# Designed miniproteins, single chains, continued (3), part 12

Each design is a single chain, and the fold is of that chain. pLDDT is the mean over its residues in the fold that is shown.

## One batch from the design tools (miniprotein)

Design m8389
Fold by ESMFold2-Fast:
Formats: sequence, C-alpha cells, structure tokens
Structure m8389 (fold): chain A 64 residues (1-64)
Amino acid sequence: AGETVEVEIVGDKPIVSTNGTVYNKGDVLTAVVLAVREDGEIVLRFLDDGGLAVLGPEDVRLTR
C-alpha cells in the first residue's frame, strides 16, 4: 500500500474513476495502491486524474 504501480485494464467492462475518467480494456495507467481487500479487490488512485477506483482481480493486472 502506498506504492506507485503500473496497471493494465484487462476486464471487458470500462472502469470509471471517482473523477469521471473512463478506462477501457488495454489501457495502461500509473496508479497508487491505497488498499488490497480480503477478496482481492484493489483500491487505486489514478495519477492522470487523481480519481479512485475499486477493481476486482479479474479487471486489472500489475505490469512492469
């Protein structure tokens, strides 16, 4: 938690941040990990808009 990561959206459904930016499958983004939940959900802050999203493990992958 608190680390900056690169994430790829791999789910077929668009992800909408709390600031209204829409991310689609294949988008690669830099984000800060705020939390990892017990069911594998990740809470991210996207650096491009500063918005938050909660993503399931099927929706996103970490890339390096």
Scores: mean pLDDT 78

Design m8390
Fold by ESMFold2-Fast:
Structure m8390 (fold): chain A 62 residues (1-62)
Amino acid sequence: GPRDAARDTAGLLRDPEQRERALRAADSSPDDASPEEIGRLLRRSIRDPRDAQRVVEAVRLA
């Protein structure tokens, strides 16, 4: 689902601090949350706009 896609893509981020932050954002999302809702949380939690966009795109494709 969208949350699992977010978690998988977040785990691929090279920067350890951003990876941990992104994984926490994904983990805080309910399994039944909409892709839009998850994307909003990820954009707010990940400071690097490119990393945020990468994770959000994975959620949109899930």
Scores: mean pLDDT 76

Design m8391
Fold by ESMFold2-Fast:
Structure m8391 (fold): chain A 69 residues (1-69)
Amino acid sequence: MAAERIVERVLAAKEEHPTMSDAGIMMLVIDMAKEEGISKQDVKEALIALGYSEKQAEAAAKAIEAHVK
């Protein structure tokens, strides 16, 4: 599933950059969603699965919506 791919990519990025900030992870996820056409719902599910808050997941989803204008 698309959410699973986001989780795998984030985990790989954290392995390479263990001190990567939450903002950095959010930017990575938004860029992936833009490139691969991943839905905002899958992005929210992936971020929640990674332990981020509902607020952070919703903010990322809104950023993707703004881009799709």
Scores: mean pLDDT 75

Design m8392
Fold by ESMFold2-Fast:
Structure m8392 (fold): chain A 100 residues (1-100)
Amino acid sequence: SAADRELLELAFAIAKHELRVLLEEAGVSEEQKEELLGLLDRIRDAVLNREPEAAIRALFDELRAKAEEVLKGAPEEIKQQVLDLIDATERMALAMLRRM
C-alpha cells in the first residue's frame, strides 16, 4: 500500500541518518560514507521493487562486510552500534517485504 511504502521510506531515511552519524563519529571518510549510504539506498530500492528475500539478504551481507572493513580501526563500541543498526534495519526490511 501507499502507507506501507511511506513507512518503509521513512524507516530507511531514519536508518540512513543514524548510520551517517555513527560513521562520522568513527572518523570515516566522506567517500567511504557515501559508499555505505549508497548501498543502503540500493537495499531500500530492492525492498520497494519486491526483489527476492535472498537478494536483499545478500545486499545486507555486502553492507556488513563493507562496514566491518571501513570500521576496522574504529572503537569496538561504535563498530558494534553500526552492526546492530544494520541487523535491526535488515529485520525491519524483511518484515516489511513479507507484508507487501
Scores: mean pLDDT 88

Design m8393
Fold by ESMFold2-Fast:
Structure m8393 (fold): chain A 97 residues (1-97)
Amino acid sequence: SKEELYNIAYDTSEKLEAIGEEARARGDFKTGTQIQATAGVLVLAAAMAKHTNASVEEMKKIFNRILDNIEALAAAIPDPAISARVQQVADDFRKQL
């Protein structure tokens, strides 16, 4: 349902936000900011899709594009532990779409 997709996007965003906050707390401000910015894009996309009455299929297309960006971000993160955690969030999000 649309509500389930919104909740999945919000939960995914919260997980990314937490990882970004941990990276920032460790002094990796660049990685933390990039992860948090990606989380914000996901929340905004979900809210816009809901407000524009997007179909479930349209929401899935938007979320798959953001998922590709999350995976690209994970691959670009130099810290293998943070990279693995962001990739795990992407894998969990993919399974729910």
Scores: mean pLDDT 86

Design m8394
Fold by ESMFold2-Fast:
Structure m8394 (fold): chain A 73 residues (1-73)
Amino acid sequence: MSTLPRSEEERKKVKEQAEELRKAVEDPAAEARRLLEIYREMGFSDEEIREYARRLAEAGDTELAEEILRLLE
């Protein structure tokens, strides 16, 4: 289990990288799976990933947010 905290700045950079990958793929479902694998390997908790998904929905990326939440069932 990861006990290392993540700063808001680190989280923002990860989100920016995820957005660039999504634009390249243009497939929210595939991008959601890639993001979950990346975040879990980086040591993010499921709760932190859910917070990220909520922010994506607020920014208008509802489709990507829904795909991420579905995978976190």
Scores: mean pLDDT 70

Design m8395
Fold by ESMFold2-Fast:
Structure m8395 (fold): chain A 83 residues (1-83)
Amino acid sequence: KSLAEVIREFWDALKANDLDKALEKLQELKTLYENGTPEQRTILRNFFLSLYLALVSDDPGVTFSQELKDALLEPLRELALAP
């Protein structure tokens, strides 16, 4: 399954406030990150960092449920801030 497809499905889950599906897709993205090329890993790190910053800053353009924010903050922090 392509990286772009999993990212799209993850965003669709976030927009739908579907916590279970968002966590499932995040786990797929973690697996793609671990097995990815250096280019794919850079894309995913930047994606995770951008999303983490959006959640932390409470950007008015990003409307996610509190349950989604709480569930995603720890996994995204680990992925975005990993060396």
Scores: mean pLDDT 77

Design m8396
Fold by ESMFold2-Fast:
Structure m8396 (fold): chain A 72 residues (1-72)
Amino acid sequence: ASEAAFAEARAKLEELEAAGVELDPGQARAFEFAKLAIEDREAAIEKAAEVLGVDKEEIEKRWEEFLAELDA
């Protein structure tokens, strides 16, 4: 399920950070977003919309596409 893929991605990013691999700003932001998305999906969508300067509906569409890719 998508939540398992998110948990693996999060663990991988934490391992990279602990190993001293510098995350670029995009990777660091994605990691923070992944944490928020696991805890509160609605808050994650709202934060992403605010940060990117787009509507929540657009972020929700991208989120559904992202979940579909993780399940593939």
Scores: mean pLDDT 64

Design m8397
Fold by ESMFold2-Fast:
Structure m8397 (fold): chain A 74 residues (1-74)
Amino acid sequence: MEVAKEDAAKAIEPSKKALDEAIKEYKENPSSVRLNQALSLGLSLGVESYIAGDEKSFEEAKKKIKEIMEEDKK
């Protein structure tokens, strides 16, 4: 059996750091490329958290995606 759940759990912290960096880059210099990168990283964190069964990290991913979308509407 593949260790997908264990691999997903190990990916959560690196994905959170990558997402936070992408959100910072987007807020400092907004562009469609940076927006799409931040959203893609947020979705990856959400999928990883779901596979790992980490409800808290999954909710954090959803919140960060919402925050990015709200920034784009300004």
Scores: mean pLDDT 78

Design m8398
Fold by ESMFold2-Fast:
Structure m8398 (fold): chain A 87 residues (1-87)
Amino acid sequence: SMEYKEKAIKELEELKKEFEEEVKKLLSQETDPNKRKKIEQALKSMEEYVKEVKEKILNAKSKEEVDRELSLAKAMIEGAKKDIKEL
């Protein structure tokens, strides 16, 4: 069993869900079609990014590599949340 990888993937999925909830909130309030398009594109980019990070975690050779990938993903997702809020 790759318990540490499963835990990391679960945490990554939770971060993705939080990003999706933020997108949903912003889209419920946004009337500008250009800003809506950028928010929707950010969601699509995030879905692709999370998929890539999952592959990196699955291919990682140590817990330290998994922890590093998850830490980087947390920083990237938080940055993306700030970016869409500043649109």
Scores: mean pLDDT 88

Design m8399
Fold by ESMFold2-Fast:
Parts: sequence; structure tokens; C-alpha cells
Structure m8399 (fold): chain A 102 residues (1-102)
Amino acid sequence: ASEEQVRELARRAVPLVREALRRAREVERTEGPEAAQALLDREIVRVAREAIRYGVEELGLSEEEASLVAASVIGAALRLGPDAPEEEIVRAAVERYRAARA
């Protein structure tokens, strides 16, 4: 994928990952870490499916390429957390994708 395609997929997926992380934080506070992890796992699978669909249908990526981009975006967002600026996560996603392709 081009850098522009990675950035477009990141702009789509990052808000969804951030919402999942914020929801997991609230669940951890009220129901504990096991319940929070279960919620996060379910939400991340859902986000990954949507990101791959978007990459294939809207960006013209192969399913393999869309999967790699989605993994890079989700990985960057999970590492930086829900309070990191969106543009910082987008930049990290591009760098992570470049490393995965090297």
C-alpha cells in the first residue's frame, strides 16, 4: 500500500480503536481487568474486520495488504493508547507498516 492509503485506513480505524480502548478502561474500573480484556479482544476483532473491508472495498488493496495495514494501524493505536493524539497514532501506523514491509 502507498503511504496515503495507510493514512486513509488509519484515519478510518484509529477512532474505532480509541473508542474500544476507552470502553475497556471503563470496564476495567467497574468490572476488573479480565472483563476489560474480553471486551477489548471482541472490539479489536470487529475493528480489524471493518478496517480490512474498508481497505479492500474503498482503497483497492488486496485482502493480504489490507490485513497488514490494519494490523499496523491497530498495533500503533494499542501501543500509544486512547489519549494519544490521532495524528501521532497515524504517524506511528505509517512507520510500523514501513517496518513490516522492509
Scores: mean pLDDT 87

Design m8400
Fold by ESMFold2-Fast:
Structure m8400 (fold): chain A 68 residues (1-68)
Amino acid sequence: MSPEVQFLLDLGLADVRKYGSTMSLEELEAKIDHGVAVLREKYPHIPEEEMEAIRAELLAEGRRVVAA
């Protein structure tokens, strides 16, 4: 991943770890989807494949945090 994509992923992962324990998986998935949609609007130069990679990593971490 580019440094910009990695930075955005790291910010998202920090938010998932901070807030994920206080909400349901369904609520967390909805917030992740909203966040990724905002990123697509602000960073239209980032390829869709890299945006989907961010979404997938955030969902994987969200599932792990909620299950813990």
Scores: mean pLDDT 80

Design m8401
Fold by ESMFold2-Fast:
Structure m8401 (fold): chain A 63 residues (1-63)
Amino acid sequence: GAMDRAKILALGEKIIAELRKIGVPESKLEELRRFIEELAETESLEKAERKLQDYGVRLVLSM
């Protein structure tokens, strides 16, 4: 729903801000932003949160 969408986008912005602080390149942050937008349209908040946490951890561990 619209509330879940807004919350997913807000969570995504928070994650992007934290990843930017640790030096993740803007090109990878743009890919993450597209993923966040996709999750906001297709997933519940709970599923989106899990997927974003996994994505963020994998991204950091790959740097």
Scores: mean pLDDT 81

Design m8402
Fold by ESMFold2-Fast:
Structure m8402 (fold): chain A 77 residues (1-77)
Amino acid sequence: SSMEELEEKRIELLAERFGISREEARRLVERARAGSKEPREEAIRRREEVTRYIAEQLIKIGEEIDEELAERKAELE
């Protein structure tokens, strides 16, 4: 129960910090946790995958912001 509460809080904080959904944040946490239980080489690979996923999500957030700004400009024309 308390461990589940801490995991939900981590998901909430990640979602807030990266501006992603709680579902996306949960997938990120699950990928990171999977890496910690695998052999060293697999854990490194998983950590790299999580890092790439974070980078991809940050790029996607930037694209979504750009799209929203473009829509607002189009409404002014």
Scores: mean pLDDT 70

Design m8403
Fold by ESMFold2-Fast:
Structure m8403 (fold): chain A 107 residues (1-107)
Amino acid sequence: SMAENLRKLQEEREKRVEKFRDAIIDALAEQGKITPEQAEKLRNSSVEEQLKILEEVLGKDFALRFDEALTLIHLGELYGVDEDTIIESAARLLDIDPEVLRKKLEE
């Protein structure tokens, strides 16, 4: 049915957003902005817990930019923005190398 198809599309978008979130954490670790131990803790945390940890480690401004990046990714997926544009925009907002982010997203 149309309702079941819409629900499946929503679940697929949520999985892609979660994959982007994990890729961002891994990119931050690869670029030395967080430790491998901090990255592991973040991967096992909820979004709310991730924001709190990032505020403690990288400051309030970074945590706000991380939240904005997640919103941007969610809206990009919802409106069918191409993946490269989402990667470039999120990377720019978080001061991450977009090639590192792309690599982590493909892992």
Scores: mean pLDDT 86

Design m8404
Fold by ESMFold2-Fast:
Structure m8404 (fold): chain A 82 residues (1-82)
Amino acid sequence: AKKALEKIIEASMYLIASAVALKNGDLEKAIEYAEKAREAAREAKREAEKIEDKEVSEKLIKEAEETERGAEELIEEAKKKK
């Protein structure tokens, strides 16, 4: 549980950094941070899948999948602005 939560927090921090970079017009950093957020979210999902408590596992998997989608949206938005 702790490892999955740490990766979700890491992914969320990169997602925020990507959004800030995008707002500031730094498209390269926006893409870089969003890619890091996506990778951290994928790691969070793998760690969540190892959790024996099915309810906790399913909740953290959903959070990781939502964060991964958010990162993919930021990557596409940044590419669209190029």
Scores: mean pLDDT 84

Design m8405
Fold by ESMFold2-Fast:
Structure m8405 (fold): chain A 71 residues (1-71)
Amino acid sequence: AELAESLRRIAELVKKHGYDEAAELFRKAAEVVEKNPEDLTEAYSLVVKAARLIIEKDPAAFDEIAAELNR
């Protein structure tokens, strides 16, 4: 699934920026999407938690990671 692959790519980029806990949450979200593609509730919750961890440490880092994801 494209969504699971995108989440794994996000996890790798987030880890490169030093947010190991957030990267693990994105990786877990990808696994949940692959196992339960019809129920994205858990995956969405994990993504929101990961985003909050990044924003709490450095709000600007979120914009930088988003720019890298757009190639």
Scores: mean pLDDT 76

Design m8406
Fold by ESMFold2-Fast:
Structure m8406 (fold): chain A 81 residues (1-81)
Amino acid sequence: MKEKIEKAVEEVKKLIDQAVQALLDGDVEKALEYLQQAYQLWLDTFPPDKLTEEQKKALQELLEYRQKLLADAAAKLAAAA
């Protein structure tokens, strides 16, 4: 279990990095696909009915981080106009 969690966290981070790169390239659609894949991988690794309270909190923090990252990217694109 722990090893699968660690591998999933690494894969989620890689998908987030790919999403950021796609945003920098102006490919918003591809960036959203990578973020959706990261979210699905996280849910597959941390199903809600089997999570500890600490794992649930970590999942919420990652979702908030994702939303802030998207908002910050959108704000930068708007400011560059």
Scores: mean pLDDT 70

Design m8407
Fold by ESMFold2-Fast:
Structure m8407 (fold): chain A 74 residues (1-74)
Amino acid sequence: SMDDIFEEYVKELEKKVREVIEKYGADNEEAITKVINEILRDFLTKHPDASSEEIKELMERMSKVVKELKEEFK
């Protein structure tokens, strides 16, 4: 299902953002944004038929995880 696809992308985002925070710190917005854009690009490449609503939902889920990770590393 699309929910299962979102969960896998969110897990990959969490892994990569944790690596970036550990190497560069939680305040490195450029490095974090690069990871978000890489994940989103991969999703759009593999799911070119995704609706604007589905893209928005993935972006909202990713934003929530990034916020939670930044709070964890404070």
Scores: mean pLDDT 86

Design m8408
Fold by ESMFold2-Fast:
Structure m8408 (fold): chain A 94 residues (1-94)
Amino acid sequence: MEELRKRAREEISEGVGHTIRSIGHALDGDEEARVESAREAAREYEEAGRIYKELGDYDSAVEMYQTALKIAKETPELGQDEIDRLEKKLKEAE
């Protein structure tokens, strides 16, 4: 349990870092770096959600999947398939 909670916190920390980098790249006009950082952030939040779901912490899992979905919706270049996949994970955690 403790190791899984630590891993979830680490994924969230990495997701925050990638979100900040994506914003920085957007301000600099680097679209490719912005999209890649956003993709990494969404994946890290998704992994945190998966870990919380495995721990039975569905409230935290929902919050993580909602955050990943928000990033995907704000980054159209990630594609509709990514949004659909995250929406499915969110519904499974509810």
Scores: mean pLDDT 81

Design m8409
Fold by ESMFold2-Fast:
Structure m8409 (fold): chain A 96 residues (1-96)
Amino acid sequence: GGAKKFTVVEQGGAPREDEDSIEHFYLKLKTSNNVTFEVELENASTEEVIHALIALYLRVYYYLTNKEFLPEELSEEEIKALIAELDAKAAAERAA
């Protein structure tokens, strides 16, 4: 497989120093071959935004690595399972 390029099309929202929530977060990524990935959240915690970004990164990663056994788009159930696995690994690493 060849390398694929990404462009950040739109980005909005940022956490405040006095607030752990983001009023509105929107991120859209576009590849050179016109495949798009987007995430939009309202009144989300920093943790929820991070989880959504991890899910987006995993979708993009599998798309880039051309993994035949995984769909180009991950289901919500698969995304939740992957986030849960990453959270469990992070918790185990911090406890060790």
Scores: mean pLDDT 61

Design m8410
Fold by ESMFold2-Fast:
Structure m8410 (fold): chain A 85 residues (1-85)
Amino acid sequence: APAPEEQRAAMRERLVAEMRAAGASEETIAVVLSAPSDEDQLLLAELARRGASAEELREILSSEEARERAIEELRRLEEELEARR
């Protein structure tokens, strides 16, 4: 089994590829990769794929309250997409 560091590197490569495919800028990708935790990085990557700007992602990282709002908004978007299936 790969070391945790190698597993994180593989996940990071996957997230970068998905964000680029969605049209995210290199600045937006850099903000996502600067996230302090794997959970924050996954949240920001999903928002970046949905068109969030680098500035919006920096705001989300600025406070716990901003992260909670982003998680709730992502949940709402997920429910909306499921309803459109």
Scores: mean pLDDT 75

Design m8411
Fold by ESMFold2-Fast:
Structure m8411 (fold): chain A 103 residues (1-103)
Amino acid sequence: SSFQEELKKLVETLYKSLQDTIADAKERNWSIDRLKTMLEASLGVAIMGLTVLRKETGESEAVDRLVDLLLEAADRIAAAKTYEEIEQIVEDLRRRLQELIEE
């Protein structure tokens, strides 16, 4: 369905953004606080995109589950103490998002 195609595109765009941000942080020697701020911005953009998709399609249940995962990831990132913890959170998020879009 067009809804599933838009969800996949949004999830793929988000994951690429998160990975690119982590790569930039490592290359540029960012502080963990700066990395957190940039990742939170990427998650916020994705949540806005999901909110638009929900209004356009009426597919509330699937979108709300995705938003909940992104909010949970944001909380975990905020609490993280190391780059390694953030990388693990992002990888777990990728796996969980993939599971939701494949149903």
Scores: mean pLDDT 86

Design m8412
Fold by ESMFold2-Fast:
Structure m8412 (fold): chain A 87 residues (1-87)
Amino acid sequence: SDEEKIEKIENLVLELLLTLLDKGILSEEEAKAIAEAMSSLYDGTVESTIEAARYGLELIKERHPDNEEALALVEEAEKRIEEIEKE
């Protein structure tokens, strides 16, 4: 269902942000700013949830363009978003 897709994508991005915070790649302030930027795009649709998630991933890449670990985790998240979208 669309509601299940929304929840899966939201949880995926939340888990990514928490992982990057735990690894010391993102600061608490950076993670909060990214989450707030994403939340402004949510309108209860799958489409807005995917747009918000991809925007959050772009912000991570812009903040840490030379962090190979962060970029690999973002790439994996992008692939999982595509898989969820196809369900």
Scores: mean pLDDT 87

Design m8413
Fold by ESMFold2-Fast:
Structure m8413 (fold): chain A 67 residues (1-67)
Amino acid sequence: MEEEAERKRKEEELKRFEELGKFVTENLSKTPLSELPEDMQKKILAETTEIMEKLAAELIALGLAER
């Protein structure tokens, strides 16, 4: 039960991370962020913020943050 829900969450998280990583690698490695359309910049910032928020929560739960 827990494992299925956790696996689904991990898979969703990995897919989002993979997509963001691919997007960043393909677009930011080739083109500076300042040269990207505003819509793409907003999308990158929104996705990055959400991932960072999740990462921060996970680090706190693991005791790796807030010493």
Scores: mean pLDDT 65

Design m8414
Fold by ESMFold2-Fast:
Structure m8414 (fold): chain A 71 residues (1-71)
Amino acid sequence: MKKIFNVEVKDDIEGLRLKLLEGVEYKKKTGAEVVLRAKIVDSEKTELLINMLKQASEEEGIEVEVEIVKE
């Protein structure tokens, strides 16, 4: 069974970090596959947010899906 977490952020690094921690904690407690679906409103911090997601995916083994939205 896959557990899906959804998050929408523009430049909220802390909000993204908290959602990542929620997903990681769920995986550690249940052993389930975790998917984080991130909708990122395009901003000067978009690349930083994507890099955070990529690092978490590599380190914690969570699956990450990214959608970049303008406006």
Scores: mean pLDDT 81

Design m8415
Fold by ESMFold2-Fast:
Formats: C-alpha cells, sequence, structure tokens
Structure m8415 (fold): chain A 70 residues (1-70)
C-alpha cells in the first residue's frame, strides 16, 4: 500500500480522472472527514487498484492498493 499527501487541488484533478475509469464510494469517517474510494479495474481485468482519498484540513491523504488477479 502506497500513501501520499496531496493538496486539495491536485487530489481533485486526480479524482476526476480516476472516477471516469472506476466505481466511486463516498462516506464520512468517525471524525466527520470525507472519504472517497475509487476502485479501478485494468483493461485486461487482471489488476484492481483501490484509491482512498481522505480529506484532512487543507490536505488529502491518498492511499493506493493494487491487487493482482491470477
Amino acid sequence: MKIETLPKEEAEKLYQELSKKGRTFEFKDKEGNKVTIVRVISPDGKTITIYIFKEEGDEVKLSTKTIEIP
């Protein structure tokens, strides 16, 4: 799993590109922060990438997890 911190502007641009390619789920965590999950499946169907965007003040923490299907 890869974790990075992005400015809100950069995270919004990335989110808009990824939301075109996968399914989006939104919820609020226990602290009331907005959490957005985007699940993207590769064109060959062999790789699933999960992007988790967590808003924390003026920043967004992006967690990326890749799962390979045999």
Scores: mean pLDDT 79

Design m8416
Fold by ESMFold2-Fast:
Structure m8416 (fold): chain A 83 residues (1-83)
Amino acid sequence: MSELLERTAEVLERAAELVRQGDVDGAVQLLQDAAKELFSKGGVSSSVATGLNDQARYVRESEDPERAAERLERRAEAYRELS
């Protein structure tokens, strides 16, 4: 569980970096690819995958990239605290 949450935090941090660089499409793709991989593993990974898809949708629909990046960074921090 700790390793899963740490890896998920790293994905969220990378997605936030892409959003801050103006690569919103790349961030959405990264989050969706990570979610797809986690869905294939089942169990707790499926719940984490659902969260990643929700973040991808928020990033895609957000008109404020900086705020979207900050939200991803806050989620990553929460996962690191649970690790």
Scores: mean pLDDT 81

Design m8417
Fold by ESMFold2-Fast:
Structure m8417 (fold): chain A 90 residues (1-90)
Amino acid sequence: SEIQKKAEELKEKFLRELEEILSRATKDPASLTELALEVGELAGKWGREMVELAKQASEEEKEFIRKLAQEAGEAVDRFLEELGRLLRES
């Protein structure tokens, strides 16, 4: 469906922006705290966009959106946990 396609596009854009932040972290580890804040802001923006998309969705499309949101949320949690570990070891 168009909504499912849009949800996948939003997830791919989110993951691409997340990878760009990670790339900057590998170039300047001193910026890890600032980059972690950027990840939080990015996740919040993405979450709001997914909620707006879900308002227009059928029940089957909402199920798909919920699954994508859960997977992306888990990816962010793992990412921030890893950044936190690196910060503690510094």
Scores: mean pLDDT 77

Design m8418
Fold by ESMFold2-Fast:
Structure m8418 (fold): chain A 81 residues (1-81)
Amino acid sequence: SEEEKELMLKFLTEVLGIPEEEAQRIVDTYEKNGKEAAKEELVKILKDKFGLDESTAQAIADIVLDFEKTKKILEEYEKRK
């Protein structure tokens, strides 16, 4: 859905600090190729650019693509700003 894509883009850029170009690429992958493909691309970015291990990158990607959890985390993040 459009709301899920907007939520994903906002979380990737504002919470995780992923550059807009890379975050948009992940959202585009989700739109075209689905959740699992988007998860794989996000895991790669988290490992390559952020130096996270496989387990941590997988856990973060699982949260980002769990839109109910992502929404709750983003709401909590906004309250703590």
Scores: mean pLDDT 80

Design m8419
Fold by ESMFold2-Fast:
Structure m8419 (fold): chain A 74 residues (1-74)
Amino acid sequence: DELAAKLDEEVKKEIAKIDAEEKDPKLRFLKKQLLNLKSMKKLAEYKGDEKLVKQTEEQIEIIEKQIKELEEKK
């Protein structure tokens, strides 16, 4: 539907930015995954799927922690 199409285009735009700015392939992958999870959460909120909203929030926290750990490993 319209919201899904709009979110997909925003995700593609942000993915291109991540590819341009992030040099670490592992961090690029995690940042792209985080972006997709945030998009999925927005769709779940729109549909009123509270279970999926909670699941995507938990996954977002896990991915953000992984990004932090990789950045701190220097």
Scores: mean pLDDT 80

Design m8420
Fold by ESMFold2-Fast:
Structure m8420 (fold): chain A 72 residues (1-72)
Amino acid sequence: GSLEEKLDRLRELKKKIKEAIEKGDWDEVQKLLAEMEALLREIAASGDKEALEEAQKLAGEVQELLKKALEE
């Protein structure tokens, strides 16, 4: 369904964000984070609690990647 496609896109964005961080491409990281935020809003607006919980988990994993990259 459309929610499953949005969750799959969030998983793809997490991979792309990790790659952009590894390349030091912070402009790309910011663009990918903006797309992720838009998808999170759409999933939240759906009212599907299970989809929202999975999306929040993916967002948390991205925040951990950012925190580790900004250590130093």
Scores: mean pLDDT 84

Design m8421
Fold by ESMFold2-Fast:
Structure m8421 (fold): chain A 140 residues (1-140)
Amino acid sequence: DKIKKFLVKLIRLSEQMNISQMRRNNAPEKDIEKVREIYQLLIKYVEGEITSDEMTEELSKVLGLSKETAKELVKLMEKSLKDIEKALEQQNAELIRKIVDEATKKLNEIASKYDAHEAARLIAGVIDSIGHYARLTLPN
């Protein structure tokens, strides 16, 4: 699938740029490592190398979360990636912005419900970065 291959390329670009920006902002190395692990899980998921359940198990370990909390975050990330993929197919930059905004609101709700504020903040940064680079690939 050409669009999934393109999405993986965007996720890899997002990883490089986001980690570079985190280092420039003196983010803790532990946060950089967690963000790198999140990106690798998303890439493996999009390439079909891991299942939703396997991504939930690994995210739970990486972020020190309950499986219930990790499952809600995984569902949100999966939906966001699928929605971004569709928006890329439609060449709709404004739809990508809306997808990122809706994901951020839901992340804040999950953070409050499960006391997962650090995890939600790191994932919000990942989704925002992916959306940003996705929008930059689309015409005006």
Scores: mean pLDDT 90

Design m8422
Fold by ESMFold2-Fast:
Parts: C-alpha cells; structure tokens; sequence
Structure m8422 (fold): chain A 60 residues (1-60)
C-alpha cells in the first residue's frame, strides 16, 4: 500500500481540490485497485500531517 499512498499524495499536491472518490477513480484508470474508503483514510492522514503548512503556503 506504500505505492498507493505516494500516488495519492502526488495527486493531492498537484490538485488539492480532488475528492477521495475522484482520486480512487483516477487510480483505477491507472490500473491501481483501491477502495474509496482507503483513499479517504490516506487523504485524511495527509491533511492531518500537512494542514499546519498547506494553509500558510496556499496562494489562493
């Protein structure tokens, strides 16, 4: 599951507006079988770790 976690983080860094469902669909198109629940958990952990940095770096 490490490769899936890295892929999800990469997608979020390129487009942080992506929903877990959208990320799961993109991964399926790339041949990575993953559930929306697993993606949601990883996305939540990503924002938990980086939310103190991401809001301050956000230029919008």
Amino acid sequence: MKLIEQRIIELLLEDPSLSPKEIAEILKKEGIEVSVATVSKIVKEFYKLFKSVLPKLKKK
Scores: mean pLDDT 72

Design m8423
Fold by ESMFold2-Fast:
Structure m8423 (fold): chain A 55 residues (1-55)
Amino acid sequence: SPQQLQQQYSQQLNQVLADAEQRLKQAQTPEQMDAVLADFDQQVAQLTAQYHQQL
């Protein structure tokens, strides 16, 4: 159902956010921070695309 898909998307997005926060705390250089943010953007874009495709 659309409600279940939305709940799944929200849970996955929250996990990606939590993982990015932990990785940013461990990043010691601007280059490492940029890499974390790039990965985060890619993961969010992928999850959002998957969510829209299932609607």
Scores: mean pLDDT 85

